# Designed miniproteins, single chains, continued (2), part 105

Each design is a single chain, and the fold is of that chain. pLDDT is the mean over its residues in the fold that is shown.

## One batch from the design tools (miniprotein)

Design m7656
Fold by ESMFold2-Fast:
Structure m7656 (fold): chain A 98 residues (1-98)
Amino acid sequence: MKDLEIARKALDLLLQDPSKYKTVEDLAKALGISPEELNEIFKKLLGVTPEELLDYVKLIKAYQLLDSGKYTLEEVAKILGYEDPEEFKKRFEEFRKK
């Protein structure tokens, strides 16, 4: 695949099911490339690492889950695969300031 096509497919996969691709390695495997190649493509075309994009997608999903009023912050952290709810809270508050 061409670099642009790979980047587009990666974004589509993350937007459709962000919970399915928890690591850069999982995403790269789904695209049939190495994590190193995925990192290179993202830096070149998007100016961000795939790990940064995965974090960003998780934070957006956290907003949606919290806005639903059905989940606590601790439950949202667990749903998104954060082992430490306090670490998640810190990242979420930092994201809110942007």
Scores: mean pLDDT 74

Design m7657
Fold by ESMFold2-Fast:
Structure m7657 (fold): chain A 78 residues (1-78)
Amino acid sequence: MKKSLEKFEKKLKKMVEEGKITQQVADLILKYIKEKNLSDEEIKKVEEIFSKNNKESHELLSKAQQLYAKEVQEKRRR
C-alpha cells in the first residue's frame, strides 16, 4: 500500500472519530482512491482538498459517491 494512502486513511479515521465525516464517507473516499489507482502525488492533492473543507472537497465526495452508486447497481444487476 502507498505511504500517502496510509497517511490519508489515518486522517480520515481521525475525522470520523471527531464526527466531521461518517465512516461510510471515509470508506467511499478510500475506495475512490484505490479504484482510480491514484499516485502518491495525487493522493496528497486529495488530502489538501479535504483539509480545506471547501467546494472542491464536496465535489470530490460527490465523485466518490457516484462511483459507489454505480458499483451497487452492478452488484444488484448480477
Scores: mean pLDDT 68

Design m7658
Fold by ESMFold2-Fast:
Structure m7658 (fold): chain A 101 residues (1-101)
Amino acid sequence: MSISEHSLAVQLLALLEIAFEMEEKGWESISREEIEEKFNEVARTASPEVIAAWEALLAANPALAAAVQRMVEWIESHESLSREELAQLLAEAQRQIAEQR
């Protein structure tokens, strides 16, 4: 299943889990196929209540929603994601959120 076929809440949750696992396991990079599998796993295992809470957060925070969309678009245009690339994408997302009034 394509990454973009999932809801923004699932996309955000999956990206956070990938970031955590890359740090915990010391992965230098993750392939697009591994990313797609993680998104599919989160879509299957996340509780409806957790998904609804993240959907509400994203609806209240359009800057965060836009940042998630940009990260997913970048990932879909590449065959892999490195730890440095993920850190840069997260830093850019944080800047975009901080610039929203």
Scores: mean pLDDT 78

Design m7659
Fold by ESMFold2-Fast:
Structure m7659 (fold): chain A 100 residues (1-100)
Amino acid sequence: SFIEILAEILVATRNRKEPLTKEELAELLEEEKKRLEEKKKEGVSLNELILEVVEEIKKLSDPEEQEILDETLEKMKETPDPNENLQLLFQALAKVLALR
């Protein structure tokens, strides 16, 4: 599920900043999935959901990580395919992890 992947990425980012218990991880994952599904039902496109998730990750990120995410957001503006934008997000996350 596209929504499930986005929710898992966001929860993993939050857990990386502050470690969560298994119960907190499960609860947060279900809350984020519900939030994203609700936005989709309201007519928010998959590309807009990806952009919102990237912006949320950026708010949790260090300045060097924010630079990578900003470059990714600029590329996403030129990319109409949500599958390609999801791939760009995975590439950005790999670059962020490589900084560690």
Scores: mean pLDDT 84

Design m7660
Fold by ESMFold2-Fast:
Order: C-alpha cells, then structure tokens, then sequence
Structure m7660 (fold): chain A 93 residues (1-93)
C-alpha cells in the first residue's frame, strides 16, 4: 500500500513536471511527504480520542479492536513516511 502510494506520487510529479531536475523532484516529493505526515498525525490524534471515548461508552469489543487496528495502521504509515523523508534528505546531501 505505502509503496504504491509513493510510486503514484512520484509518477504524478514526473508527469506534470518532466523538465524538473532530480534535486527539484526530490524537494517536491519531500513537500508532499511532510503534508502526508501532518495528515497522519491528525488522523492518529482523532483515532486515539475516539478509542478513549468508545471505551468510556462501553462499545462492543469488536468495535474497540477495529479502532486499535486503525491506530496501529496509522502509526505504521507514519513510520513509513518518516523513513522515506529521512531517505530523501540523505539523497539531497
């Protein structure tokens, strides 16, 4: 999933701006990844708040477990985005 998202973003940048230098393409990719990171952090905050609320309301365990899985998936995606940002920063040195 994350690999496909990265490939799609990269392809989109190339399709719209084929004349960009390699450095300029990496910089644009970093802007997109930083935006994605912000969105994932916001999603994680919301999901953790929702989990606390549902636990207090005594929602069924299956509903609670689904939110826990969603949180873990969001954390995994965030870690992947952070790793890609670090990799691109190394390429720009």
Amino acid sequence: AAEAQRAALEAGIRAVNPDLTEEQRLERKLVILYTARGLLEAALDFQEWLLERYEKEGKPEEVIEQIRRDIENTRASLAEVDAEIAKLKEQLK
Scores: mean pLDDT 83

Design m7661
Fold by ESMFold2-Fast:
Structure m7661 (fold): chain A 97 residues (1-97)
Amino acid sequence: DEYVELAKVLIDEYAKYLGMSEEEKEEMYRILDENKDDPELMAKKIAEILAKEAEKKGFKGATPEDLKEYVEDILLSLPTDKELQERLLALKEKKEK
């Protein structure tokens, strides 16, 4: 659950950045919950959705491939990256206030 909750904070930031709808965000939350026992598959599925949304919305800062790799790497590092965990927890607390 802790890993899934931190991944949801990451998804919230990317969804906000890409201007995604609440429905699109809820679909990513479902993928997290359904694939929590397979972090590699979960990270790959979330990264594919975010890369496709960036492409659809004409994001020009990075290629869809670069975004996919970046998001996948972050999600896969999340269970072991203590600094990332602390940053996401602080961001979650700030958003809940």
Scores: mean pLDDT 74

Design m7662
Fold by ESMFold2-Fast:
Structure m7662 (fold): chain A 115 residues (1-115)
Amino acid sequence: SEEEAKKEIEELTKVIEDPSASPLEKAEAHIKRAEAYLKLEKYEEALKDLEKAKKILDKYPNKELEARYYYVLGKLYESLGHKDSAIAYYKKAIELAPESEVGKESKKKIEELEK
């Protein structure tokens, strides 16, 4: 629901603003908050969170979080009607973490978009 997404954004914002949270915890919080913004069709806010997550991941590489980053970026471009870009990002998520939840969901998304 819209209320569930708003509550999730508030909880994730607390993690992002917590000075004791690690860089990777903040990267995960930015990615999850971007997913919540997508549910609310707040695409600019989602993109800004993904940009902040990528800056953290460039300094602190983590394949699982980078796979989730590309999965969420794929969903964003799919929502904007950019099918080819969405497929490209889903493929990157699969390459980084094929056996993860986001890797498996990315495979499913590509099958739905290419058929």
Scores: mean pLDDT 91

Design m7663
Fold by ESMFold2-Fast:
Structure m7663 (fold): chain A 88 residues (1-88)
Amino acid sequence: SEELARSILTLVERVAERRGLTPEQTAEVLRRVLRANVDSGLLDADTLRALARLMREKAREARRQGRPEWAQAYEEVARDAERLAEEA
């Protein structure tokens, strides 16, 4: 579900902003959330692909705002989500 993917990304972004997480720490939180939910069977391939697309859009936005470290973090997690979608 694209709505579920958007909710996951929004929740992690809010936590990262509130706690002052680095791009690397934010990527690690996203990776752990994705892995736990895939292992539990809660995330299907379509939701993971939607999440990857949303993260690539966030990476483009971060690059436009002069935040290359955030762009890299989002791109790395997008690749992880795509890999998990192939396995799901």
Scores: mean pLDDT 82

Design m7664
Fold by ESMFold2-Fast:
Structure m7664 (fold): chain A 75 residues (1-75)
Amino acid sequence: MEEELAELAERLRGKDVEPIAQFLHGLLDLPEETARALAEALVAGDVARLRELLSGLPGTMAERVLAALRYLSTQ
């Protein structure tokens, strides 16, 4: 998990927050605030914050977010 989060943050580092936030909000129906916080942590390379945010998500949402981020990292 931690190694995967580090790799995702590394691949998405320095990208624009808004497109990532909108993608997560639209694809997963995440609250806009949550999607934006995740996007900000990713582009900043803040793995600790990203992990904290994911651990606060209900049910299987964290796994869905990880799958969406894997997809984004390949675009």
Scores: mean pLDDT 80

Design m7665
Fold by ESMFold2-Fast:
Structure m7665 (fold): chain A 83 residues (1-83)
Amino acid sequence: AEEVRERLEKGRERVEKMKEGKEALLVLGEIQELLFEGLVNNKVMEALEKAEKILEEAYEEGKLTEEQYKILMEELEKLREMV
């Protein structure tokens, strides 16, 4: 559980270092909330699947740059490997 939180914080730091990241940080906040709810309810795999769809939709809507999308998708993939 703590490792998942630490990994999400590392993903957030990577995105936050991208100076144009305010919309990306809002999307990440939504994903973090969803993943934390999944952890509490023992539904992490369902939360990861929903988070992936949120990232895809945000990228299609122009809320995420290609680089931000790739970074966040990589962090979700790493989280999936830990579950």
Scores: mean pLDDT 71

Design m7666
Fold by ESMFold2-Fast:
Structure m7666 (fold): chain A 100 residues (1-100)
Amino acid sequence: KIDEITEEVEKLESQGEDALIAELARLFGVTPEELRAMTIDELVQRLKELLKHLPEDFREVLEAMIEEAKTTMDEDTQRKVLRRLLYIAALLIKKEEEEK
């Protein structure tokens, strides 16, 4: 359920932004520095690639969250939200693969 994924994200966020960035960097095979340097467009493109692997219901929810993030005026806030959505999408894909 989305609630279980939200709990996992909140646990990482309670350890600070650096913990979330480090875990995402590990999942994508990049450095934490590279992940921090990614533009909003690069984060959106990576997220859209992950969405192709998700069921339609999850895709619709995450696409709506991307559009909400794009309405945020502050670039730093947009990057934080997009990184959170990337982690959520990666966890959803992992759960779908484990149900095979």
Scores: mean pLDDT 73

Design m7667
Fold by ESMFold2-Fast:
Order: sequence, then structure tokens, then C-alpha cells
Structure m7667 (fold): chain A 81 residues (1-81)
Amino acid sequence: MERLDEEQVREAREQVEERASQIPDPERREAFREYATLAIEYARTGDERKGVEAQRVLLEYLKKVASEADKPLLEEKEAEI
């Protein structure tokens, strides 16, 4: 029933900020932060809507960093959600 404690959520958010600060590209850093924030909220609340939003943000981020060969696979994954 309880998946993450408030302290675990705090630690996860701190780790996200630490990892985000290591990403030199501001656009990639913001995309990662947005994804990670939604993933933490999903893990904290079990809110399926937050889980879906996290998947969407992840796919948009992957599209921005993917090679030409990977783009068709990402579009197929987007159609599944």
C-alpha cells in the first residue's frame, strides 16, 4: 500500500536535482526533470494519470535525443499509450 515514504520522496527529489545538474543541455535537463518529477509523484500517489504523463514526457524526450533509426520505434510506442 505505501510504496514511498515522505523521506524517500525527498531523497528521490534530491537525486533528481543532482542528476539534472549534470546534464549540460538545458532542454535535456528540463525534460529529464519533468519526467522524473512525474515518475516520483506516480510512485508516491499511485495516480495512473501521473504515470501516463511521465511516459508521455519520456517519449517526447527520447524523440529529441534519438537517432533517425530510433524515431519510427518511438512513434510506434507513442501510439501504444
Scores: mean pLDDT 70

Design m7668
Fold by ESMFold2-Fast:
Structure m7668 (fold): chain A 83 residues (1-83)
Amino acid sequence: ADDKTIRESALKTAFVSGALFGVGNSSAGHGYGAAMNAGIALGIQDEVEEAFRRGYELGREIAKETPPEKRALVAQEKAIEIA
C-alpha cells in the first residue's frame, strides 16, 4: 500500500480505537497499537495520538447518553461513520 493509504488507515484506526476506549472497551488497545506502529513508520506519531484523543472524547460523550450494553456498538458505528 502507498504511504497515503497507510496514513489514512492508521488515523482512522486510532480514532475508532479511541472511541471504543472512551466507552470502556479495553480490547480497543490492539487496534491503537497497530495504528501507532504504522504512525511511527511514517513519522506521524503526533497525528495518531491526536486521532486517538479525539476518538476518546467522542467515546466519553457517547458513554454519558448510551446504556452500557449498547455503548461499544454505538461508539464503533459513529466513529467509523466520522472517520
Scores: mean pLDDT 82

Design m7669
Fold by ESMFold2-Fast:
Structure m7669 (fold): chain A 60 residues (1-60)
Amino acid sequence: SPKEELRRRVAALEDAIASLDAEIQHARETGTYSKEEIDTLEAQRERFRAEVDRLRAELA
């Protein structure tokens, strides 16, 4: 169903957000990433969060 497709897309995005959270935490802990690299990861995470919110609204 279309709702199953949306739920799978939400799950995939939530997995991607969890991976980005882990990478950002690792970057902050190790100091091996530049500020610009961390900002890029944070921007990508915010884009994925916005997409999850949009898709969840469609599932309501």
Scores: mean pLDDT 88

Design m7670
Fold by ESMFold2-Fast:
Structure m7670 (fold): chain A 84 residues (1-84)
Amino acid sequence: MAVSEDDVLLSLALMLLTIAKKTEDPEEAKELVRRAAELARQLTDPELQRRAADALEELGEASEDPEVSELARREAEELRERAA
């Protein structure tokens, strides 16, 4: 089975969010969230967009930095609206 572009984009976005969740630098975490959201916005499958939004929401709940949490939740909401 050939790997789809959506599968690659989702995998990269989820990896960036995993790194963002573990980083202690809020500025680096925000940059990783922005990059992950940019990749997720390129997804053409609404189900994969919702999966990315769920991961962003999880990071928003797990983050100790209010700016990182707010950014992640805002990007998650935008992706959910795009998937609707």
Scores: mean pLDDT 82

Design m7671
Fold by ESMFold2-Fast:
Structure m7671 (fold): chain A 97 residues (1-97)
Amino acid sequence: DRTAAIQAEVAALAREYARLQYQLQQTAEKLGPDHPETQQFQAQATAEAAKLLARFDALRAELSDEQVETAALQGVLAFAKEIGDEETAKAVEEALK
């Protein structure tokens, strides 16, 4: 139960990181990678990603490498399902086997 709670938090961080990367990609596709707004968002996304990774680093010390990988993949899977990306969801489900 305690381990499951920490894994759920790791999954939530991985999901948020995936969302951040997706939003950056969507902005770059809509405005172009060299657009000033895309560059500003990229800088903000880099700072936010660093914050998420720092929190993740603190939590991973409580888990085995396999538990960390599984939890992170579950977070990515949850995001893929949230945006309706069936191809990515299926690939991640295969990786979790």
Scores: mean pLDDT 84

Design m7672
Fold by ESMFold2-Fast:
Structure m7672 (fold): chain A 106 residues (1-106)
Amino acid sequence: NPELEKAKEAIEKALKEGEVVVVAMIKTPDGVIEVRGLGLNGHFTLEVKGKNREELIKQVEEYAKKHNVHPDVLDWWKALIENTKEPIVTDEPSKISEFLQWALNL
């Protein structure tokens, strides 16, 4: 899926370009799972809202199967959920957050 591959490339580029706030909105049949990632100087920090990582991984796998999500995008989502780092203070979240929410809700 060219659109999903393009979105993944843009997400990876955004994460590499410095201080980054990442917000992923993963839609499932049971609702929306919000995943927040923070990054300073390319270092990534993940905050998960109200779910454990095992449950989130199962839900994104089920979502990907139902919606024919590209395997590389699913692998990136799973890596994002499994990455746990110390919390970091954020700067300028809005533009990157909106882009990543859009990309991950394709």
Scores: mean pLDDT 50

Design m7673
Fold by ESMFold2-Fast:
Structure m7673 (fold): chain A 66 residues (1-66)
Amino acid sequence: YKLEAVSEEELKELLEKGKYLVLDSPELREAKEALKKKDYEKAYEYWKKLKELKLVPVTKEELLSW
């Protein structure tokens, strides 16, 4: 599948609106914790890693629909 990077601004909106991911894996959980700490740079790096591994669809549209 095709993956799209989630920018720092998109991550901020997800945090503020409470549209968090329902996470069930260690890698996704670490990304969620980074978002809660407002460490958007670290959260974005986790998303890039997940994209490379193709473990999850990390498009902004899919994240917002979760």
Scores: mean pLDDT 53

Design m7674
Fold by ESMFold2-Fast:
Structure m7674 (fold): chain A 67 residues (1-67)
Amino acid sequence: KRYTIEDALEAAGIEPTPLYIQRIRDSRGKQLDPKEQPETLLAVIAFEILNGLEADGYVDEATWEAL
């Protein structure tokens, strides 16, 4: 089973609003800065853990394809 961006936001304790969903999508191919985007980084790590991916907070192609 694949978990969605909304599932990851909920797991991170963040309300799955269109704004946070878009922030994750805009993070494709970027290393997230924990000072600038701590909520987005936490949500990406949660998404990676839920889907059995490497929990590095970087939205690489494997993470993006699972989204």
Scores: mean pLDDT 72

Design m7675
Fold by ESMFold2-Fast:
Structure m7675 (fold): chain A 96 residues (1-96)
Amino acid sequence: MATAREVGAVLRAVALHLQGRYDEAIKLLEDEIKRLEAEGYKGTWLLYRVLGRIYFEKGEYDKAIEYYEKALELSKDNPEFQKRIEKEIEEVRKAK
């Protein structure tokens, strides 16, 4: 379940991504993950899925797959989200 803080970070990162500011979007999300881990939380699947998408569009396919696989692990209780993430992983593997 996403906190308001996580949702805010994802929305800011999506805005940066839409502007082509990939490195800033990545840093924002990775910094949020580090803060969550320091507080004893893992973050939500959505946070990792957005990171996977940005790395894919940046051409960093191995990192994209790594983050998408983390999103799958965190979404195991939601089959529809898992199906979408699996399709995104297949898209990355075809581009690699």
Scores: mean pLDDT 80

Design m7676
Fold by ESMFold2-Fast:
Structure m7676 (fold): chain A 77 residues (1-77)
Amino acid sequence: MLSESALEAEEAIKNKDIAKVVGIFLREVANVEESKDPEEAKKHMEDAKQILEIMKKYGLISEEEYKRLVEELEKLL
């Protein structure tokens, strides 16, 4: 099931608040980078990946951009 952050991002897309969607994504990326616990970092990475999937689903990013961004996220671990 989708995380709370991914659900919040999907609701922001439905409200056409793209700045909020980007903000939610960047918040989860920051949480990955700032997490001292590897399991906590992994959870935030999965949340960020779900947000990217929602952005792709709604046409905000391309399949190529999605793949690149997922690869960059995975390098943070």
Scores: mean pLDDT 83

Design m7677
Fold by ESMFold2-Fast:
Structure m7677 (fold): chain A 110 residues (1-110)
Amino acid sequence: SAKEVLMEAQAELGRLLSKVIELAEKDNSKLAAKIREIFETMMWKINMAIREDDKETMLKALEESIAGLERIQDMIEEEIKNESLREEMLQYLDRAREILRQAISMIEEL
């Protein structure tokens, strides 16, 4: 079901963004706090969409989550000066974006 797809995407997104926050916390705790706020808003909107169990609401939550990832990417590119750390964090965001795009595609075909 669309709900199951969204729940699986939420779990994977949570794991990947938690790793990004952990890496940011070691380098810049203030940046980590800002990323966490975006992450918490993203997860709250996905949880609301799961509860509403409406396909269009789920798709909107996923699209808004992709926009949230874009904001996190911009913050990382601006604030993380260590190239190796920045590339590792961006790889986790790329994987998160792929998961969200796959979820959108799967839900649209249901």
Scores: mean pLDDT 89

Design m7678
Fold by ESMFold2-Fast:
Structure m7678 (fold): chain A 83 residues (1-83)
Amino acid sequence: SLAELVRRVLAGDPSAATEAVIEALKRAYKELGRDEEADKLSITKTKNADGTTTYTFSVKPTDEEVAAMARLLREAAAQVRAE
């Protein structure tokens, strides 16, 4: 679940961060009626020489989809903090 992935991130498991973003974006796509895009979504991770990481989405989200994703992540974080 998205709440479980957010719980893992907040507990200090940074490897769950990419999975939380994917899950939230898939839910945003489905909420906006874009189930096909949700099913195609993946993220590729590329490590740069300066120690930063570039994340590349297989599908390019719209501003509306990004806003919905951010809302879902905030709601999941609030739910976890209320536990």
Scores: mean pLDDT 78

Design m7679
Fold by ESMFold2-Fast:
Structure m7679 (fold): chain A 68 residues (1-68)
Amino acid sequence: SSMEERRKIQEELEKLLEESGKIVKEYQAYLDEHPVLSPEERTALLKKLQEEMVPISLRIAELHKQLG
């Protein structure tokens, strides 16, 4: 890959890591503010976390493959 292609991949990885960190921090902050959650609330939070995190993890894996 060209140096420009690698730079673009690195920039996308940095953005994905930043977004991942933000999602996790927002999740942790919500748990800190709401120490007692109903089963329905826990299920909704886990579903939201999974829906946001799985695509990011898959994209990171794809970009790592492109880097070699």
Scores: mean pLDDT 86

Design m7680
Fold by ESMFold2-Fast:
Structure m7680 (fold): chain A 70 residues (1-70)
Amino acid sequence: MRGEKVNEIAIKVVNAKTKKDLEKIAEEAKKLGLEKVAKIVEEAARLNLSNVSTALRIIGEWIDEQLRER
């Protein structure tokens, strides 16, 4: 369930074209309770990081959370 939402955010990040798009995606992630994911997206917008690298970091954070919640 949360993994589906994380995947949707990652796809939106890959398709983002502007810094404002990333900021909107970060707000959406916060509303979904994905605070760590939102922080990753905000940092990517601030540091002008690759969208693909940012999506991979989002997936990595979700995997880490799943391993913690076995």
Scores: mean pLDDT 76

Design m7681
Fold by ESMFold2-Fast:
Formats: structure tokens, C-alpha cells, sequence
Structure m7681 (fold): chain A 58 residues (1-58)
């Protein structure tokens, strides 16, 4: 997904967002490696959770 890749690159270039991504990756996937692939996986997981939360909030 080109959109997820673009968003992941923004996370990697921002030290604050990168630090948040590291914590979430450790929590959800047990890894501290803030790579493009791992951030994309984290964002895919987040999209599914956000979609579910928004559906419950309607």
C-alpha cells in the first residue's frame, strides 16, 4: 500500500513519531526495530483497530 508506505516514511523522519512507533512495536510485536516494514505493519494494525473503534462510535 503506497499510502501506508508514505505515512511510514513520515514516521521514520520525525523523532517523536519514531519513538512512539518503537514503543508500540515493542508492545504489539515484541521488537524495537523501527524499520519501514515494521512501521507499515504497525499502521495496518492501527487502521484495523481505528476502523473498529469508529464503527462502535457511530
Amino acid sequence: DEELRAQAELVLSDPVRKAVAERELLKLFGTREVTLENVIRLMEHGREQLAKALEEAK
Scores: mean pLDDT 74

Design m7682
Fold by ESMFold2-Fast:
Structure m7682 (fold): chain A 83 residues (1-83)
Amino acid sequence: MKALEEKLKEIEKQLEEAIKAAEELKAKGELSEEEAEKAKLMARALAEMEKVAAKGKAEGKEEEAEKEREEIAKKAKEELAKL
């Protein structure tokens, strides 16, 4: 369980870095506001999918985790289409 906690912290740190990168690119004018929001939405979805995969491996429920990841990806695609 402690190894899972450390993996989840790594995923959260990577998410924070991705969000910061999107905001920095927006501040430099390299990304539009819409592009930055899409990038942040994708980063959050990817982080959630990685957390689900890590939990699935730790609990021996990798097949259930894969199905949950597919649902997260589907929701992210729907949200991206609305932006």
Scores: mean pLDDT 82

Design m7683
Fold by ESMFold2-Fast:
Structure m7683 (fold): chain A 83 residues (1-83)
Amino acid sequence: MENLEKKAQEVLNAKTKEEYYKALNAFYDEVVKLLGPRKAASIITAAALLSLTDYGSKKNKFGFNIDTEKFLEELLRLVKERL
């Protein structure tokens, strides 16, 4: 758990896209290590859905935003509940 919280902080503190993806991959690897790939995928998906911030009009925009802080907070909570 302490390692996961440290990895989450590294994601939030990333200043470049390269640092962000590196930190995010390290965070996902730690989640997979604790729960296994199937449970990790399920929990990551649930956290992402809970963290959707807004939805642009479906005709003009195909993107959506995820609140990264909320995503990591929900993901950490879900991991703690499955340990």
Scores: mean pLDDT 69

Design m7684
Fold by ESMFold2-Fast:
Structure m7684 (fold): chain A 58 residues (1-58)
Amino acid sequence: KEEALNLIKQFQELVNSGAAEKEVLLQQLEKLKIQLQREGLLTPEIQAQLDKIQLELS
C-alpha cells in the first residue's frame, strides 16, 4: 500500500515539474494504473488518487 502511494507521489512530482507533455503524462498514468492493478495494489483509495491526477491533466 505504501509502495503504491510512493509511486503515485513520484508521478505527481513529474506532473508538477511541467517537463513532459500532457499526452505523455496521460500515457504514463495509464501504465502506472495497469502496473498497480497487476500487483493487486489498485484499491479504491489508490484509484481515487489516480483519478484526481487524471483530472489535473484534463
Scores: mean pLDDT 78

Design m7685
Fold by ESMFold2-Fast:
Structure m7685 (fold): chain A 82 residues (1-82)
Amino acid sequence: SRDELVARGAEVVRRLQELIVELERQGLHSPEAVELIREAVRLTQEFQDAVDNDASVEELERILRELEEVLKRMEELLREAS
């Protein structure tokens, strides 16, 4: 459902924000880290705009897939930095 996609997207956004803080805390400023942060910020804005403008389920699913991919890449970077 749309409500389930919105809730899942909000949780992914929350986790991305936590990981961005952790990347900054650890001083991880590689080109890949910088690009992932830019993508996370852009996709978070797209997600908020899509929710606010009552976007289709299909559009929310697309944005959510991209958010989840960025989350996975950030988690991998932090794991490798440990």
Scores: mean pLDDT 86

Design m7686
Fold by ESMFold2-Fast:
Structure m7686 (fold): chain A 75 residues (1-75)
Amino acid sequence: DEKNKKGIELANEVIEKLKEMKKENKLLSVEEGRELSEKFVEALELIKDEEVLNKLVEEGIISEEQKERLLKKKE
């Protein structure tokens, strides 16, 4: 599924950017935060893969409850 693939790519971009920030002990600018938030929302809409949602929880981007709600909407 091309949508799922695109969602995974966007989620990985968000995860990598957050890991980079954490490694550099750096805060996002307002512009970077907005762009990251937009990619995150698009990724969540497109992702059908529970494994990718698990990674988002591990990185602290979404809560376990948010993951459960997203999975329930896809049922």
Scores: mean pLDDT 70

Design m7687
Fold by ESMFold2-Fast:
Structure m7687 (fold): chain A 68 residues (1-68)
Amino acid sequence: GMAEQKERAMRLAGLLAIEEALKQGLEVESVEVSLPDEKTIKVVVKTSGGTLVFEYDVDELLQKIEAL
């Protein structure tokens, strides 16, 4: 259902944000995923180099999941 698809999108957003932090040579300390609105997933990553904030479009993430 749509709830399951949103949960999958949120998990993918968290993983993509962690990957971006690691690509920058940063160590990941914590990850927080939230939905500020119906179209946006926000990921806050605390790292050894400071706090990073990533925003992802829900529909774009769902398209990536469908392509797997």
Scores: mean pLDDT 83

Design m7688
Fold by ESMFold2-Fast:
Order: structure tokens, then sequence, then C-alpha cells
Structure m7688 (fold): chain A 91 residues (1-91)
């Protein structure tokens, strides 16, 4: 539960920083948050293919308006839920 909550929090923070516009400071923060998200996803048993999907979604956020960012944020959250549910089923 804690890992899923942390992953969702990091996704929310990334989406909010992308919406606030690009500065060197925001880009550095986004990279740091994304690195932490990847660590948590790996702890939850994310596959390389799933990690690549998260990378693609973050890249799409950078090219999107606020509505598109919210859409990709939702897709990332749904993927986190699936990974977490799979991890629970393996226990």
Amino acid sequence: EELKEKARELIDEIAELVKNGFSMENLKKIRELYSELVKILKEMGATDEELEKFRELVQKMFASDDEGIEKYKKEMEELVDRIYERKLAEL
C-alpha cells in the first residue's frame, strides 16, 4: 500500500511541475522525481516494458497541454494500480 501511495504522489508531483512550465529547476526536479518513481516501480515488480511505457507517458506530458497532461497522469496511475495488484497476487 505505501509503495503504491508513494508512486501516485510522485506521478502527481511530476504532472504538476510539467503544468507549471519548463525551467532548468523544474526539469531537474522532474528528473529526480522520475528516478524515484522508477525505483518504487522496480520494487513493485515492474517489467522493463512497463518502465518504458512510463517513460513514453512522461515524454507525452512534455508535448501536451494541461488536459493531455491529466490524461497521461491517469494512464500512469492505472498502470501503477495494475503493477501493484500483480505484486499482491504473487504473495
Scores: mean pLDDT 82

Design m7689
Fold by ESMFold2-Fast:
Structure m7689 (fold): chain A 113 residues (1-113)
Amino acid sequence: MARQLGLNFLDTIASTTLMILKRSRENEEFNVEELRRLTRTELAQMILQAIENKDDELLALIRRLAEKFNMDDLLALIDQAQTPDGRAALQAQIDAAATAFGQSIIDRMQAAR
């Protein structure tokens, strides 16, 4: 349960961020600040979701922003996602982080009840 809860949350963040980037395409500074607020795990999930959705224009936008604003961590994630093995490794990292995060949510919900 914890893993699925964490994955659902990460998927929501990824989907929301991709939608924001697409709607604010002309506002590079706003889009960069949105990307800078994301953790490495959230950035990885966003990249994998964009690849799964085959949104080549959005992937190109994210790459251009990462190059222009020297977002080295984001560039490394994009490069890792170019291979099937790299995507599998990112997914394993996301699953582990999602499990820990989902458990944290469950623990807080139990404490609040």
Scores: mean pLDDT 81

